# Ledger of designs, part 55: designed miniproteins, single chains, continued (2)

Each design is a single chain, and the fold is of that chain. pLDDT is the mean over its residues in the fold that is shown.

## One batch from the design tools (miniprotein)

Design m6008
Fold by ESMFold2-Fast:
Structure m6008 (fold): chain A 145 residues (1-145)
Amino acid sequence: SAEDEHNKGVALYNQGRYEEALEHFRKAAQLDPMLVSPLLVELILEGRLDEAKALLEARIKLDPNDAEAYNLLGVVLYQQGKLEEAIEAYEKAIELDPNYAEAYNNLGVVLYQQGKYEEAKKYYEKAIELDPNYEEAKKNLEKLK
């Protein structure tokens, strides 16, 4: 099952056997792409950005219309300081899912880092329009007052 392949991948990952873990995560993603999302968040939080990117590229290869994978790829690229590549990934996420509030907020964060405050404001406002309870986007918008 997808869960069995994911569990094998996690066990190998915890042993430092990352290439073998990625093979099992690719198999799990073939069966259920959503099962790799928890590990991706953990890798991003630990700063293991190349491993997160490899998993995301595998997920995108399996499903090129995966808006969440492009959004998470944008987060990884942003943390690597690849601002232009992060923008492209977030724009692709928005193209695939125009109601993706998180991708609009994340695009705003990159634009803010580039000093494009008026553009950042528009994307934070769009994120709040799509999700009126989006506290992070509201806090980001408040910094621009």
Scores: mean pLDDT 83

Design m6009
Fold by ESMFold2-Fast:
Structure m6009 (fold): chain A 99 residues (1-99)
Amino acid sequence: KPLTLEEIQEEVKKILEMVDKLLEQARADPSVPPELITRLEAVKDRFEYAAKSTDKEEIVRILEEIKTILDELLQHVPASLRPLVEEIKKRVDEILEKA
């Protein structure tokens, strides 16, 4: 059963809350490089744009771009951030599979 636009928007909003927690955790950890925080902020900006979009195909395209960024981030994130990044990626993958 494909997700409706409204269902996708609600899932993106839930992911956005997880991204906020990830940024809070990253900013609290002095071992996290500033470049990584900047990349996580760029991911948040993309999710915020997707949450405001009324075009399902546009949201899917943005989520595909985010998936690529998250795959790259998983190669560089410290172990402390990895579980949240993996959970965010899992939720993005689930939306893309059902969209």
Scores: mean pLDDT 86

Design m6010
Fold by ESMFold2-Fast:
Structure m6010 (fold): chain A 55 residues (1-55)
Amino acid sequence: GASEVQKLVARKELEEVREYLRRTGLSLREYAESQGISLGTFRRRLKRGEEVLAA
């Protein structure tokens, strides 16, 4: 499982991304494109963050 520090960092990063999407109204795909990454890569990063928070 992930350490408490890793969980805290992952939560903060996920919350910052969610807040940005909520504020801008961008879809996950549009956000991924703005970061220069594929939607698949972005979804994988979100899933990894959720796995860290769940572990």
Scores: mean pLDDT 71

Design m6011
Fold by ESMFold2-Fast:
Structure m6011 (fold): chain A 61 residues (1-61)
Amino acid sequence: EESFVDRFLKAAREAYEEAVKQFEKEHGKTLEEILADPELRAEFQQRFLELYRKKMKEDLK
């Protein structure tokens, strides 16, 4: 039986993977390089939150 926690964790994982792929493609850098840059890390966090909200909204439909 899938708990709400499992659903949130799945959405977070999927949002994170999507954010990683988008940022690596847009910047031509690895996730490690993105996270090492404070500005890129902040932008990555914003992208992750946007994708996470989108996936959570889809899970509530």
Scores: mean pLDDT 77

Design m6012
Fold by ESMFold2-Fast:
Structure m6012 (fold): chain A 66 residues (1-66)
Amino acid sequence: MERLDEGIRLGSEGQRAYKEGDLETAREKYEEALRIFETTEGSEILVEEARRQLEEVEKEIERRKE
């Protein structure tokens, strides 16, 4: 339970960084959250949410490269 809360907190920090335009920090936070959720049983929906957020951040980074 405590590790799951840690992952949720990291996801929130990633979302805040994304809103601030700090895509690199957002990616790092979402990657950390995803790793936590992937190693914890019963967190399938949180894994999916973290993957979607990470994908969105990565796409935005690619848009800025182009």
Scores: mean pLDDT 79

Design m6013
Fold by ESMFold2-Fast:
Structure m6013 (fold): chain A 60 residues (1-60)
Amino acid sequence: SLVEQLRRALEAGDVETALELARQIHATDIEPLLPLASPEVAAALRESIPALRLVPLPPA
């Protein structure tokens, strides 16, 4: 699934692939994966996808 591919890209630190996949995935499905990303990748996703900025991150 796209969500599983995004998870792998986030764990690999592949910002380009993560951003491309995230544009095709609903923000609700991306939110649980944000804590798995590095701070740099998470910031890039929030900047590129406005919907993610409105949703609070789960506690670390």
Scores: mean pLDDT 73

Design m6014
Fold by ESMFold2-Fast:
Structure m6014 (fold): chain A 58 residues (1-58)
Amino acid sequence: GPEQELLRRLLAHETGLPLAEVERLVRESKTPEELAERLVRATGLSRDKALSAARALL
């Protein structure tokens, strides 16, 4: 929905990841925990921040 699109764009801006890469990680992740681990590896975000973002996106 529009809120999830806005969150993906915000995450891309804050982390420097391309929006397409954020969208790919969200699509390929089955759980918020999996998405959070992928975000930590790609961006260097703390696990707590990555998990919060992942739960909002999934």
Scores: mean pLDDT 81

Design m6015
Fold by ESMFold2-Fast:
Structure m6015 (fold): chain A 82 residues (1-82)
Amino acid sequence: MTEELAEKLKELAREQAEAGEISEETARLVEEAVEALLKGDEEEFIRKFTEAAVLGAREAGEDEEKARELAEEAARKLVELA
């Protein structure tokens, strides 16, 4: 389940980058976050996931501080559920 979900998340990130919805850099950060989660590196996952959300918000012209706060909370909740 976890490996299948990880592959789907990486695929989705790549597809969104190809469609121009996010940058290749944002997609890379998402893939790195997923890899960290698979390795059980919870701190690295939270860090990379938050970086991806902040970069995505910057690219969309949204509030980077709010994106950081929401992403960090979401990442911590995902770790608790894993």
Scores: mean pLDDT 77

Design m6016
Fold by ESMFold2-Fast:
Order: structure tokens, then sequence, then C-alpha cells
Structure m6016 (fold): chain A 73 residues (1-73)
């Protein structure tokens, strides 16, 4: 899916320099596991989080939220 590749490229471009190769592979595997509605939900949540909304961060998939927190630390 083009959307999966766009989501992977976005996250790796934004966070990639601060990620290990193992963390990059985990992000790719996670996104590739998503169905189309989940991909759209993640895209919308990322866009809203970029607008600095704390509520959207809390609504992210638990794994995606944990990964975002690890990327911040």
Amino acid sequence: SAMKEELIEYLLKKHGEKLTEEQKAEIEAFIRSLNLPEQEALRLQIEAAEKNTEEVREELEPRALELEEELRR
C-alpha cells in the first residue's frame, strides 16, 4: 500500500537519525501490520499530533505511543 510506505517514510524521516536500526525495523513492521482503516487513523493522529494536541497522543495505539515517548527520550 502506498499509504504504508508514506507513513514509514514520514516516521523514519522525522525520527530516523535518533533511531537504532532495530527501532526502525520495529516501526516498519508495526505500520505494515496495519489494515487500511488503521493506517488512516494513524495518519490522522500523526497530523493532529504535529499540531500539538495532547489528546491525540493519548489516543494513539499503545505501541505507537510508547514508541513516540522512546523517540523523545
Scores: mean pLDDT 65

Design m6017
Fold by ESMFold2-Fast:
Structure m6017 (fold): chain A 65 residues (1-65)
Amino acid sequence: LARAAALAMELTGLSAEQARKVAEGAVTLYRELGEEVAVQFLMKELGLSEEEARELVRTAVAEGG
C-alpha cells in the first residue's frame, strides 16, 4: 500500500501512518461495499473529488487487494 499511502498523503495532508490506515480502509470498503460506496465515503469524509477518491480506491485495491 506504499503508493496508495503516498497518494493519500498528497491529497489529504495526513501523516504516513494515517495515510496507510486510509488506504487500508479504502480496500476494506471496496471489498465489503463495492467501488462506488468506497468512493462516496472518501469524498464525504476526506473532502476529495470523485476523481481523486476513485484514484485512491483503485490504487489501494491494486496494491493491497
Scores: mean pLDDT 80

Design m6018
Fold by ESMFold2-Fast:
Structure m6018 (fold): chain A 79 residues (1-79)
Amino acid sequence: EREELAERVLRAAERAAEAARRYAREVLGLSEEEARELEEYVRELGRAAAEALLTLPVEEARRLAEQAEAEAAAAEALA
C-alpha cells in the first residue's frame, strides 16, 4: 500500500507542477524559463516526498498522500 500512496504523491506532484507552470506564465507573467524552474522545483519536492513516504508508517503515508492531493487541487484552482 505504501507504493500505491507514493504513486499518488507523484501524480499529485505532476498536477501541482503543471498548475504552477501555468500560474507562473498566465497569472504572474513570468518567462518560460522562470516557469520551467518553478515546475522542476515542484516536481523535485514531490519526488522527495514520495521517497520519504516509503519510510513512514502506513497511516502517516496516507496522510502525506492526502495532503499532496489537497495541495495539487489548490494549485490547480489558483491556475
Scores: mean pLDDT 82

Design m6019
Fold by ESMFold2-Fast:
Structure m6019 (fold): chain A 59 residues (1-59)
Amino acid sequence: SEEQLKKLKEIEEKIRKYLEENPDMDPTVRAVAEWELERIKEAIEKLEKDPNAVDLSKL
């Protein structure tokens, strides 16, 4: 749904900004945040291809 797409994009922007503002963060924390960013981008792409996709837990 469009609602989920909007929320995912907001979360993506927030994580990206956090990484940008904290370049000296712990490498482990950074790796986790980057991994989550990739998952969110994948979910956004999937929702954009199928706007009726609501089951993010299946990813």
Scores: mean pLDDT 75

Design m6020
Fold by ESMFold2-Fast:
Structure m6020 (fold): chain A 69 residues (1-69)
Amino acid sequence: MEKAREALEKAESLINAAKRLTDPEVQQKALDLAKKYVDEAIEAARKAGDPELVSRAEQLKKEIDELKS
């Protein structure tokens, strides 16, 4: 459970940082790293049987996809 929450917090922090970045290359790297943490959070949350954390991580994944578009 703690592993999923830590990964989710790291992803949220990186997404918020990426929104403030003006350099497209740096923003892209931050979003790629955020995606890795979101994927870890989804996997850990599913293993823990926490559907609320899975839902939250999936919402963050959509935000990353929108920012990369």
Scores: mean pLDDT 80

Design m6021
Fold by ESMFold2-Fast:
Structure m6021 (fold): chain A 62 residues (1-62)
Amino acid sequence: MALLRISVEIVDDGKKATVTVTVDRNGNVVDVEVEGQASEEAIERAKEEAVEYAKKVLEAAK
């Protein structure tokens, strides 16, 4: 089965972080890596958006 890796850079109040999410074909998150510094709120939002985007890509690849 295919894995999809999505990286999202978030900039929040002058701080930045890159969140990389690895998602399986069923949309399950199998790995999350965070680089840099941002608020926990911004990081969680970036993670949620990366997962949502990954699911849309996997749906289009049906």
Scores: mean pLDDT 76

Design m6022
Fold by ESMFold2-Fast:
Structure m6022 (fold): chain A 69 residues (1-69)
Amino acid sequence: VEEAERLGEAYVLGMETLGISGEDAIKGVRETAERLGPEAEPAAERYIQRIKELSDKINTLKKKLEELK
């Protein structure tokens, strides 16, 4: 659980640094889960949930940084 959160955080930060949105990251996770089969679906949904939560946190931080400008 904690490892999945850390991987999601690194994934979202990496995607944003490369100009890839959290939406694209979620799509990539779903496509990988489809290829691996139904056993991977619960793990993929957990990663997607972590990505969404971290994306929201990053958005909040960006707004705070804009307020400090």
Scores: mean pLDDT 65

Design m6023
Fold by ESMFold2-Fast:
Structure m6023 (fold): chain A 64 residues (1-64)
Amino acid sequence: MDLEKDAQRGLFDIGASVARKIAAKDPKESVEFLLKYAKKAEELGLLDTAKELRELAEEIEKKA
């Protein structure tokens, strides 16, 4: 319900913010971070968040 959507949005925002900071120094490390974070989100049942984190990782990888 709404709490699940809010949790997914918050976790994505945090993950994206950290990943962007890492990507400024090392895009490869940022991709690895996002994939690990996505796996953790999946383990928590946050499948939409995991998908969005993987999509962000793919975008960063393609730009590197």
Scores: mean pLDDT 76

Design m6024
Fold by ESMFold2-Fast:
Structure m6024 (fold): chain A 62 residues (1-62)
Amino acid sequence: SGAELAVALMVRDLGVSREVAERAVELVKQGRYDEAVELLVREGGLSREEAEGGVAGMKALL
């Protein structure tokens, strides 16, 4: 599914943990994009720019 691919790409390309990537995908599925960005910055260790790019990528796969 697009969700599993999104998780795999977050882990591989951005170094985000699988747990954080799965939580971010669920927020994106719910349309909670700002919360997904904040999660990726605070718990994923990403910059805001990287987190915004990650959320945009997830939206394209879902």
Scores: mean pLDDT 87

Design m6025
Fold by ESMFold2-Fast:
Structure m6025 (fold): chain A 62 residues (1-62)
Amino acid sequence: MVSPEAIKAALAYFSTNPLKPNLSEEEIEEIVEKIKELEMAKGLSDEELKGAIEVLIEYYAK
């Protein structure tokens, strides 16, 4: 399970950047780095943010 804070940070990013279906691992890593630029993502690990992105892809980008 990913933290609610990581989910919120990923959702904040995707509010201004559309969530695409079929993101590659490289694209997910790029998005993790972009989310880490957000103040709300300070202190979140890359693994938590990657997990949050994967959860959002599974449930919202079909």
Scores: mean pLDDT 76

Design m6026
Fold by ESMFold2-Fast:
Structure m6026 (fold): chain A 83 residues (1-83)
Amino acid sequence: AKEYLEEARRALEEGNLEEAIRYLEEAVKEATKNNDIEALEEAARIGTELGEKAKEAGDEETIERLKRLQELIGKAYEEILAS
């Protein structure tokens, strides 16, 4: 998850929203598989920043992908804490 989070942060800094959301989705998938709460929390933070940029750009596709991703992060977080 760490490598994907670093790539997502880099893409976000460069304004590449499509690449940022793609890496963020992969990071969440890996973090969920590994029960990595720290990575899920970092993904949620990056997702918030990406959402602000996507809203400014009018990138509706990225906004909808982020909405789904944030729901997945929350669900994964709850499932890990319940274990």
Scores: mean pLDDT 82

Design m6027
Fold by ESMFold2-Fast:
Structure m6027 (fold): chain A 66 residues (1-66)
Amino acid sequence: MVSDKEITAAMGEIYYGLGKLLLEKKKDPKEAAELYEKAAELFKEAGDEEGAKEAEENLKKAKELE
């Protein structure tokens, strides 16, 4: 069975993927930024520093486009 941290990390991956999809397909940097922010928070809760850094990097890029 997956741990609570693994489930939290999986949720982070889902938000991260949605953020990428919105930025690429809908060209909606504000909505993408909100999703990346949630992904970064979830990755931090899960202890996934690598995922959190990647989400934060994409969050910064999305905010620069706002």
Scores: mean pLDDT 78

Design m6028
Fold by ESMFold2-Fast:
Structure m6028 (fold): chain A 71 residues (1-71)
Amino acid sequence: DDAKKLYNQALELAQQAFDSRDVQEKIALLEKAIKLLEEALKLSKDPKFKEDLQSQINFLQYQLNQLKILS
């Protein structure tokens, strides 16, 4: 499942962002994670999985926006 693979890759990038101490690296990793989740959302045909993907996108987008305000 290509959507599930993209989702797992996005979660790994988000984890790397949260573990990073560099603000610019955090921003770059979160932006990449969000893009992978958006691609997974386009490929997914499962309504429940789409809801989970959208929730994750919203969460990471919130974190990214907070990081940009504070930097």
Scores: mean pLDDT 87

Design m6029
Fold by ESMFold2-Fast:
Structure m6029 (fold): chain A 55 residues (1-55)
Amino acid sequence: MSFEELLEELRKAKTPEEVNELVDKAIALIGTIEDVEEALEKLHELAEVVKEVLS
């Protein structure tokens, strides 16, 4: 699953457990990115989506 697919699944997540699992996978993918700027952008995107889902 790509990072973009993980974000889409995250927006569809219905439980905090699902959100946590998808966040862990997304963070793991970000950790493989060697481009620091891209990694930071994806981390910010992840944080915004998580805030929306858990609001």
Scores: mean pLDDT 80

Design m6030
Fold by ESMFold2-Fast:
Structure m6030 (fold): chain A 68 residues (1-68)
Amino acid sequence: GSERERLLRLIGEILDLIGEIEELEREIEKLKKSKDPNAEEKIEKLKKEIEELKKKLEELREELRSLE
């Protein structure tokens, strides 16, 4: 069967999400150091995006655990 293909797809998606979360967290840190008058609003939007990605990451991690 395609269990190996499913496993590799899940690992890839998990790694991509981790990378995206890390980049968004780095963007928040840049905004915190900036004197951008809209920084607070931008940070709030990025935090919401990170929380959605973390939820998706947890769902994929649970799916991966079901294959072990």
Scores: mean pLDDT 83

Design m6031
Fold by ESMFold2-Fast:
Structure m6031 (fold): chain A 117 residues (1-117)
Amino acid sequence: MEKVEELIKRVKEAVERLRARYTPEQFRDRLAQLVALGESFLAAVDAGATITSRLEIEGDRGRLTVEVRHPADPAASGTLVIEGDRDFVEAAHALVELAQLDPEAARKVIEWLRSQL
């Protein structure tokens, strides 16, 4: 299974489910949040951080725990918890995995997300 292509597909499909379910204003707000999260994940990876993520889904709700570790600066390490709609949280999880696996592909997906705003 090509993991990069699967992650890109997962983000795009989750975004289309959000588009179908929400008003244009609510959709744009969620999309802007995904862009900000994706950029933050890329910035962390670019700075040499490692990211560990855990995705928990229950019905239509999800919880994503993101632990960021900076080996050269432990004080810059932290934990982010993202809770929300299943589709939003699945898209965020796919973005964090993509940023670590293929930063260039992640940048292209973030550019695609911006084009949907």
Scores: mean pLDDT 83

Design m6032
Fold by ESMFold2-Fast:
Structure m6032 (fold): chain A 63 residues (1-63)
Amino acid sequence: MTDEEIEKLAQELAERYGVDPEEVKNLIKEAREKGYSDLEIALLLQARFGLDPKEVLELLKKY
Protein backbone atom coordinates (compact mmCIF):
# COMPACT_ATOMS: atom_id res chain seq x y z
CA MET A 1 0.00 0.00 0.00
CA THR A 2 1.43 3.40 -1.05
CA ASP A 3 1.47 6.60 1.07
CA GLU A 4 -1.24 7.99 -1.27
CA GLU A 5 -3.43 4.90 -0.68
CA ILE A 6 -2.97 5.28 3.11
CA GLU A 7 -4.02 8.96 2.84
CA LYS A 8 -7.15 8.07 0.81
CA LEU A 9 -8.09 5.28 3.25
CA ALA A 10 -7.56 7.58 6.26
CA GLN A 11 -9.72 10.30 4.65
CA GLU A 12 -12.55 7.82 3.90
CA LEU A 13 -12.49 6.46 7.48
CA ALA A 14 -12.36 10.02 8.90
CA GLU A 15 -15.44 11.03 6.86
CA ARG A 16 -17.39 7.90 7.94
CA TYR A 17 -16.53 8.08 11.67
CA GLY A 18 -15.91 11.81 12.27
CA VAL A 19 -12.27 11.33 13.35
CA ASP A 20 -9.09 13.25 12.44
CA PRO A 21 -7.72 11.96 9.09
CA GLU A 22 -4.11 12.86 10.04
CA GLU A 23 -4.30 10.80 13.27
CA VAL A 24 -5.77 7.82 11.37
CA LYS A 25 -3.14 8.14 8.60
CA ASN A 26 -0.26 8.35 11.09
CA LEU A 27 -1.51 5.29 13.01
CA ILE A 28 -1.88 3.17 9.83
CA LYS A 29 1.54 4.28 8.51
CA GLU A 30 3.34 3.60 11.83
CA ALA A 31 1.59 0.21 12.26
CA ARG A 32 2.58 -0.88 8.73
CA GLU A 33 6.20 0.26 9.32
CA LYS A 34 6.21 -1.94 12.47
CA GLY A 35 4.94 -4.92 10.43
CA TYR A 36 1.43 -5.15 11.88
CA SER A 37 -1.09 -7.23 9.93
CA ASP A 38 -4.25 -5.71 8.39
CA LEU A 39 -6.28 -7.37 11.19
CA GLU A 40 -4.01 -5.88 13.90
CA ILE A 41 -4.32 -2.42 12.29
CA ALA A 42 -8.14 -2.78 12.15
CA LEU A 43 -8.27 -3.76 15.85
CA LEU A 44 -5.95 -0.88 16.80
CA LEU A 45 -8.20 1.59 14.93
CA GLN A 46 -11.23 0.14 16.78
CA ALA A 47 -9.49 0.58 20.15
CA ARG A 48 -8.40 4.20 19.50
CA PHE A 49 -11.18 5.64 17.29
CA GLY A 50 -14.16 3.27 17.63
CA LEU A 51 -14.02 2.18 13.96
CA ASP A 52 -15.70 -1.08 12.88
CA PRO A 53 -12.79 -3.56 12.50
CA LYS A 54 -14.64 -5.60 9.84
CA GLU A 55 -15.22 -2.52 7.64
CA VAL A 56 -11.63 -1.30 8.17
CA LEU A 57 -10.24 -4.77 7.30
CA GLU A 58 -12.28 -4.88 4.06
CA LEU A 59 -11.03 -1.38 3.09
CA LEU A 60 -7.39 -2.28 3.91
CA LYS A 61 -7.63 -5.32 1.59
CA LYS A 62 -8.94 -3.14 -1.30
CA TYR A 63 -5.91 -0.81 -1.21
Scores: mean pLDDT 81

Design m6033
Fold by ESMFold2-Fast:
Structure m6033 (fold): chain A 73 residues (1-73)
Amino acid sequence: ARLEELRAEAERLAAELQPVLIEKGLGPDEEARALLERAIEAARAGDLETALRHLLEMLELLRAGHVRPFERP
């Protein structure tokens, strides 16, 4: 129940954040995308503590405006 609830919550949050990232031009941002991917992977592995930490870190980046545009090397 708890695993299923947190997995559904993480997936719902990811779905809600994805349009915001795209609209803000943050979808290609490496840091924000990497955090989202890691959060999803951690949730799938059952590491909910790590998943939540990555989601909170991504939200803090969005709130603080520290996310930079994607740059090709």
Scores: mean pLDDT 63

Design m6034
Fold by ESMFold2-Fast:
Structure m6034 (fold): chain A 87 residues (1-87)
Amino acid sequence: SALEEKIKKLVEYGQEVAEKAVKAMEEFPEEKEKLLKKLEEISKKAEEAGELYREGKYEEAEKLLEEIEEELKELDEYIKKLEEEKK
């Protein structure tokens, strides 16, 4: 239950960051490859976390979810800096 709630919240945040990344790719075409690569890396970790959860490896799944949250925050911050620096 608690882990499912964390997953749902992280999925929502991931969608928000992905939307920001898509908009940033349109505004800054030179950043498209880098942003797309970061989204792909996060997506792969999300798939691994889902597999661990299905296998009942909840501790490992939760640790990977925490890593995903950190990477989403880093990507969100990177996008904000792009918008601030390339006015």
Scores: mean pLDDT 83

Design m6035
Fold by ESMFold2-Fast:
Structure m6035 (fold): chain A 67 residues (1-67)
Amino acid sequence: GAPQLARARHDYEPARPGELGLRAGELVLVTGERVAPDGRRLWEATSLVTGRSGLVPAEALEVLETL
């Protein structure tokens, strides 16, 4: 898939293992998408600030650019 540059809209605390914690304004690369068992859309993201990777709810991210 095409990677996207995105920014955290708000602070996000991991709700389960594999999720990525973010601070508001943190820049991430989105490299994939998954649908959680409860129907939530999750993005596979890597923080450009911390270098950590994990899943983030799509609603927590604002897409800035498609790469």
Scores: mean pLDDT 82

Design m6036
Fold by ESMFold2-Fast:
Structure m6036 (fold): chain A 58 residues (1-58)
Amino acid sequence: SKAEEIKKKILEAIKNKDISSVFQYLITMAIEKLGEAPKEVDELLDKLSEEIIEALKK
């Protein structure tokens, strides 16, 4: 999905320490998912948060 594509780009930006791109992609993902079911959005954001924390530890 488009959300999964954006999520991948966010993780790559974190790995490359490109903070501005991380913010840009997060905003884009929020806008794209705003109209979808709240549960789906919450689950996606929760999973993304976990992966961001793990990426920062590497």
Scores: mean pLDDT 68

Design m6037
Fold by ESMFold2-Fast:
Structure m6037 (fold): chain A 68 residues (1-68)
Amino acid sequence: SMEEIKKEAEKIIDELLKAHPDASRQELVDLFLKKLAEFLKENYPDITNEEFLKISKYALDYLDKKLA
């Protein structure tokens, strides 16, 4: 479901922030998008580009709230 994907995206971000405390926002974004794409390819191979963008926007907003 979309809610489960959002939860996994938040988990990926939390893990990246913990593993890379000194990383720039751009480095975190690049790492996140790579991990999200791998997760979606394995678990949601039929996901559309529109759905991918919606999840990415949600997750990047979450990241920005964590960095503030």
Scores: mean pLDDT 86

Design m6038
Fold by ESMFold2-Fast:
Structure m6038 (fold): chain A 66 residues (1-66)
Amino acid sequence: MKLVISTSLTPEKEIALTLSLLGDPNITVTRVADGTFVVTTSLTESEAAALVSSLQSDPNITVTEV
């Protein structure tokens, strides 16, 4: 599964988010533009839905499934 994440976070919060995501061995994060990341996962559909819901709870984060 592939997710595109767009953020308006501070650099410190962006680093914290990236480290949180990289804590899962099933998640790979690639920065593709300023404030934009591509997340590739081997998560199940339910685990990916939980991740998206968690991320979307922050109004500074937008997630699009590709």
Scores: mean pLDDT 79

Design m6039
Fold by ESMFold2-Fast:
Structure m6039 (fold): chain A 79 residues (1-79)
Amino acid sequence: SWRELAEQADRLAQQAAAAYKAGKYEEAARLLREAARLVRAAADAAAAEGAPEEVVELMRRRAEDLERLAEELEAKAKA
């Protein structure tokens, strides 16, 4: 279900935070991109199942925030 996808994304985001604390910026970025992908999939599934537009919008914004953070960490890994 879309809720399971959202829960999986949260677990990946927690793993990304641990990788970040360890200085593993490329690994953290990769995990954040995977989390963003799952949140987008969850948002699309939620929308198809008639979830409130506000909930879907918040999920899509979260995916964008995760992607933006991943880009920042990819830049740090290259510096």
Scores: mean pLDDT 89

Design m6040
Fold by ESMFold2-Fast:
Formats: structure tokens, sequence, C-alpha cells
Structure m6040 (fold): chain A 68 residues (1-68)
């Protein structure tokens, strides 16, 4: 369930575990790369990341999953 992994990603973000959040969103996109709700939530998450290195990692994951 792609939505469940996206929700898990947001929970990790709230706890400050950004790498776990990115991994959860990656799994959501691997399950359903065309899920506009998941993509929208992930883009909002990326926009909320203040650390430039983590933001670049999250952006790279999104680009790779959407390119499939």
Amino acid sequence: DAKKYAELGLEYYEKGDYLAAIEAFKKALEIDPNNEEVISKYKEFIDSIENEVLKKIAETVLEKELAK
C-alpha cells in the first residue's frame, strides 16, 4: 500500500528521522510511481527539508522513481 508508506515517511519526518522518511517515500513510489497523492506529499516533504544534502538526496530519489 503506497499510501501507508507515504504516511510512514511523514511520521519519520515528524520524529526528525529524515533518512528513514526518504526511504519510506521511496518504497511508496516503487509500489505506485504514478500515485499523484504520494508524489504531491513527497514534494511537500522535500520543500520542508532545510538541510541541502538531505534535500538533494530526496530530490534524486524522486527523479529516479519518476524516470522508471
Scores: mean pLDDT 80

Design m6041
Fold by ESMFold2-Fast:
Order: C-alpha cells, then sequence, then structure tokens
Structure m6041 (fold): chain A 57 residues (1-57)
C-alpha cells in the first residue's frame, strides 16, 4: 500500500538533520526516496519538503 505519511515525515526530518549538520546522509536520503517515490533529496530543505508533502497527501 502507500507509505504512512507520518513515517515519510519522520524520514524527511532525519535526512534534514543529517544534511543540515553536514553528516553522511546517503542511507537516509535513499530511504526517504524509497518511501516517497521521489528522487533522493540533495539539500536539507528538499528533505523537509518531501516529508511535509507526504503529510499533506
Amino acid sequence: GPPDPEEVDRAGAGAYTLLAAGRPADAARSRLAKLSGEPPPQTPEEAAAMGRRAGLA
């Protein structure tokens, strides 16, 4: 079925935190992409936006 919006939002927050801190985020980015069906985010703002979009769907 479709991913849980809360789970996608949580994954987005995790990817945002790692990217904003300049830490390795490849696994978090890939997980968020798999959950959302979108390409992996390249910036913290993209990761947060992906999580929020899922919460509005």
Scores: mean pLDDT 74

Design m6042
Fold by ESMFold2-Fast:
Structure m6042 (fold): chain A 73 residues (1-73)
Amino acid sequence: SEAAELAARLRAHLDGLLEQLKELSKVDPELAKERLERAIAELRAAIADESLPPEVRAVAREALARLEELLAE
C-alpha cells in the first residue's frame, strides 16, 4: 500500500538521520543537539497529525523514542 511505502521511506530516512546525528555529536555536540531538538519537534507534530496513516505515525513514535534516548545521553 502507499501508506506502507511512505512508512518504509520515512523509516529509512530517520535511520539515516540517527546515524548522521550520532556522528555529528562526536564533532559538534551543540549543532547535534539543535538538530536533535528540531527532529524531535517535527516527529511530535507528525504523531499528533491524525491525517497521517497509522503506519507513518507508528514509525514516527519509534524514531522519537530513539532520538530522545540519544538526546538524554
Scores: mean pLDDT 85

Design m6043
Fold by ESMFold2-Fast:
Structure m6043 (fold): chain A 65 residues (1-65)
Amino acid sequence: SMKDKLEAFAEEVVKRTGLSKELAIKLMQASLGIPPDGKIDDRTIEAAKEAGKKNPKSGVAKALK
C-alpha cells in the first residue's frame, strides 16, 4: 500500500540520519507543504502522491513506485 511505501521511506531516513521516525515523518510532511503531525495519515499519503506526480525524480516519488 502507499502507507507501507511511505513507512519504508521514513525508516530509510531514520537509518541514514539517526533521527527518530516521528521526526523523519514530520520533515517529510514539511517538505510536502502540509502541517507536520508525525503521522502517515490520508492527508500525508495524498500530498505525497500529488508531489510525486509533479516531480517524479523526488525521493518521495521514487519511494511510491
Scores: mean pLDDT 79

Design m6044
Fold by ESMFold2-Fast:
Structure m6044 (fold): chain A 84 residues (1-84)
Amino acid sequence: ARAAIARARRRIQTARRYAQQGRIDDAIAQIDRAIDLLRTVRDDPAVRQALLRAVRARRYLQQGRIDDAIRQLDNAIRLLDAVL
């Protein structure tokens, strides 16, 4: 579980960087990989909240709402840091 959380956090951090660079498709791809990793973790409320934030960030990127997406990714990283 911890290894999956650490890899998901790294993917979200990379997605945040790609979003800041306007590389939206690359950012979404990293978020999708992070979501898959977080879904392997069971019974952790912080991981569940991070997953919801990542899903919301993906939707905001699809809508061109880059700043809103970055805020959701920052919140996801903060939640995952609490359990690492």
Scores: mean pLDDT 87

Design m6046
Fold by ESMFold2-Fast:
Structure m6046 (fold): chain A 60 residues (1-60)
Amino acid sequence: SHHLQELIARAKAGDEAAIAELRRLAREVAEGLGRVLGLPPELVERWEEMLLWLELNIVK
């Protein structure tokens, strides 16, 4: 969605609120996808960690 791209742009500019929102979205996306795909919670946690890592590295 378009708002996600805007959040990424603002987070790259150092907007703390945008960074926090991206972190929250990564967590929710990983959980949602894992449930839809019927994955065990342990695997969902790994995906969540990967998404958070990507966001943090992109925002740095």
Scores: mean pLDDT 72

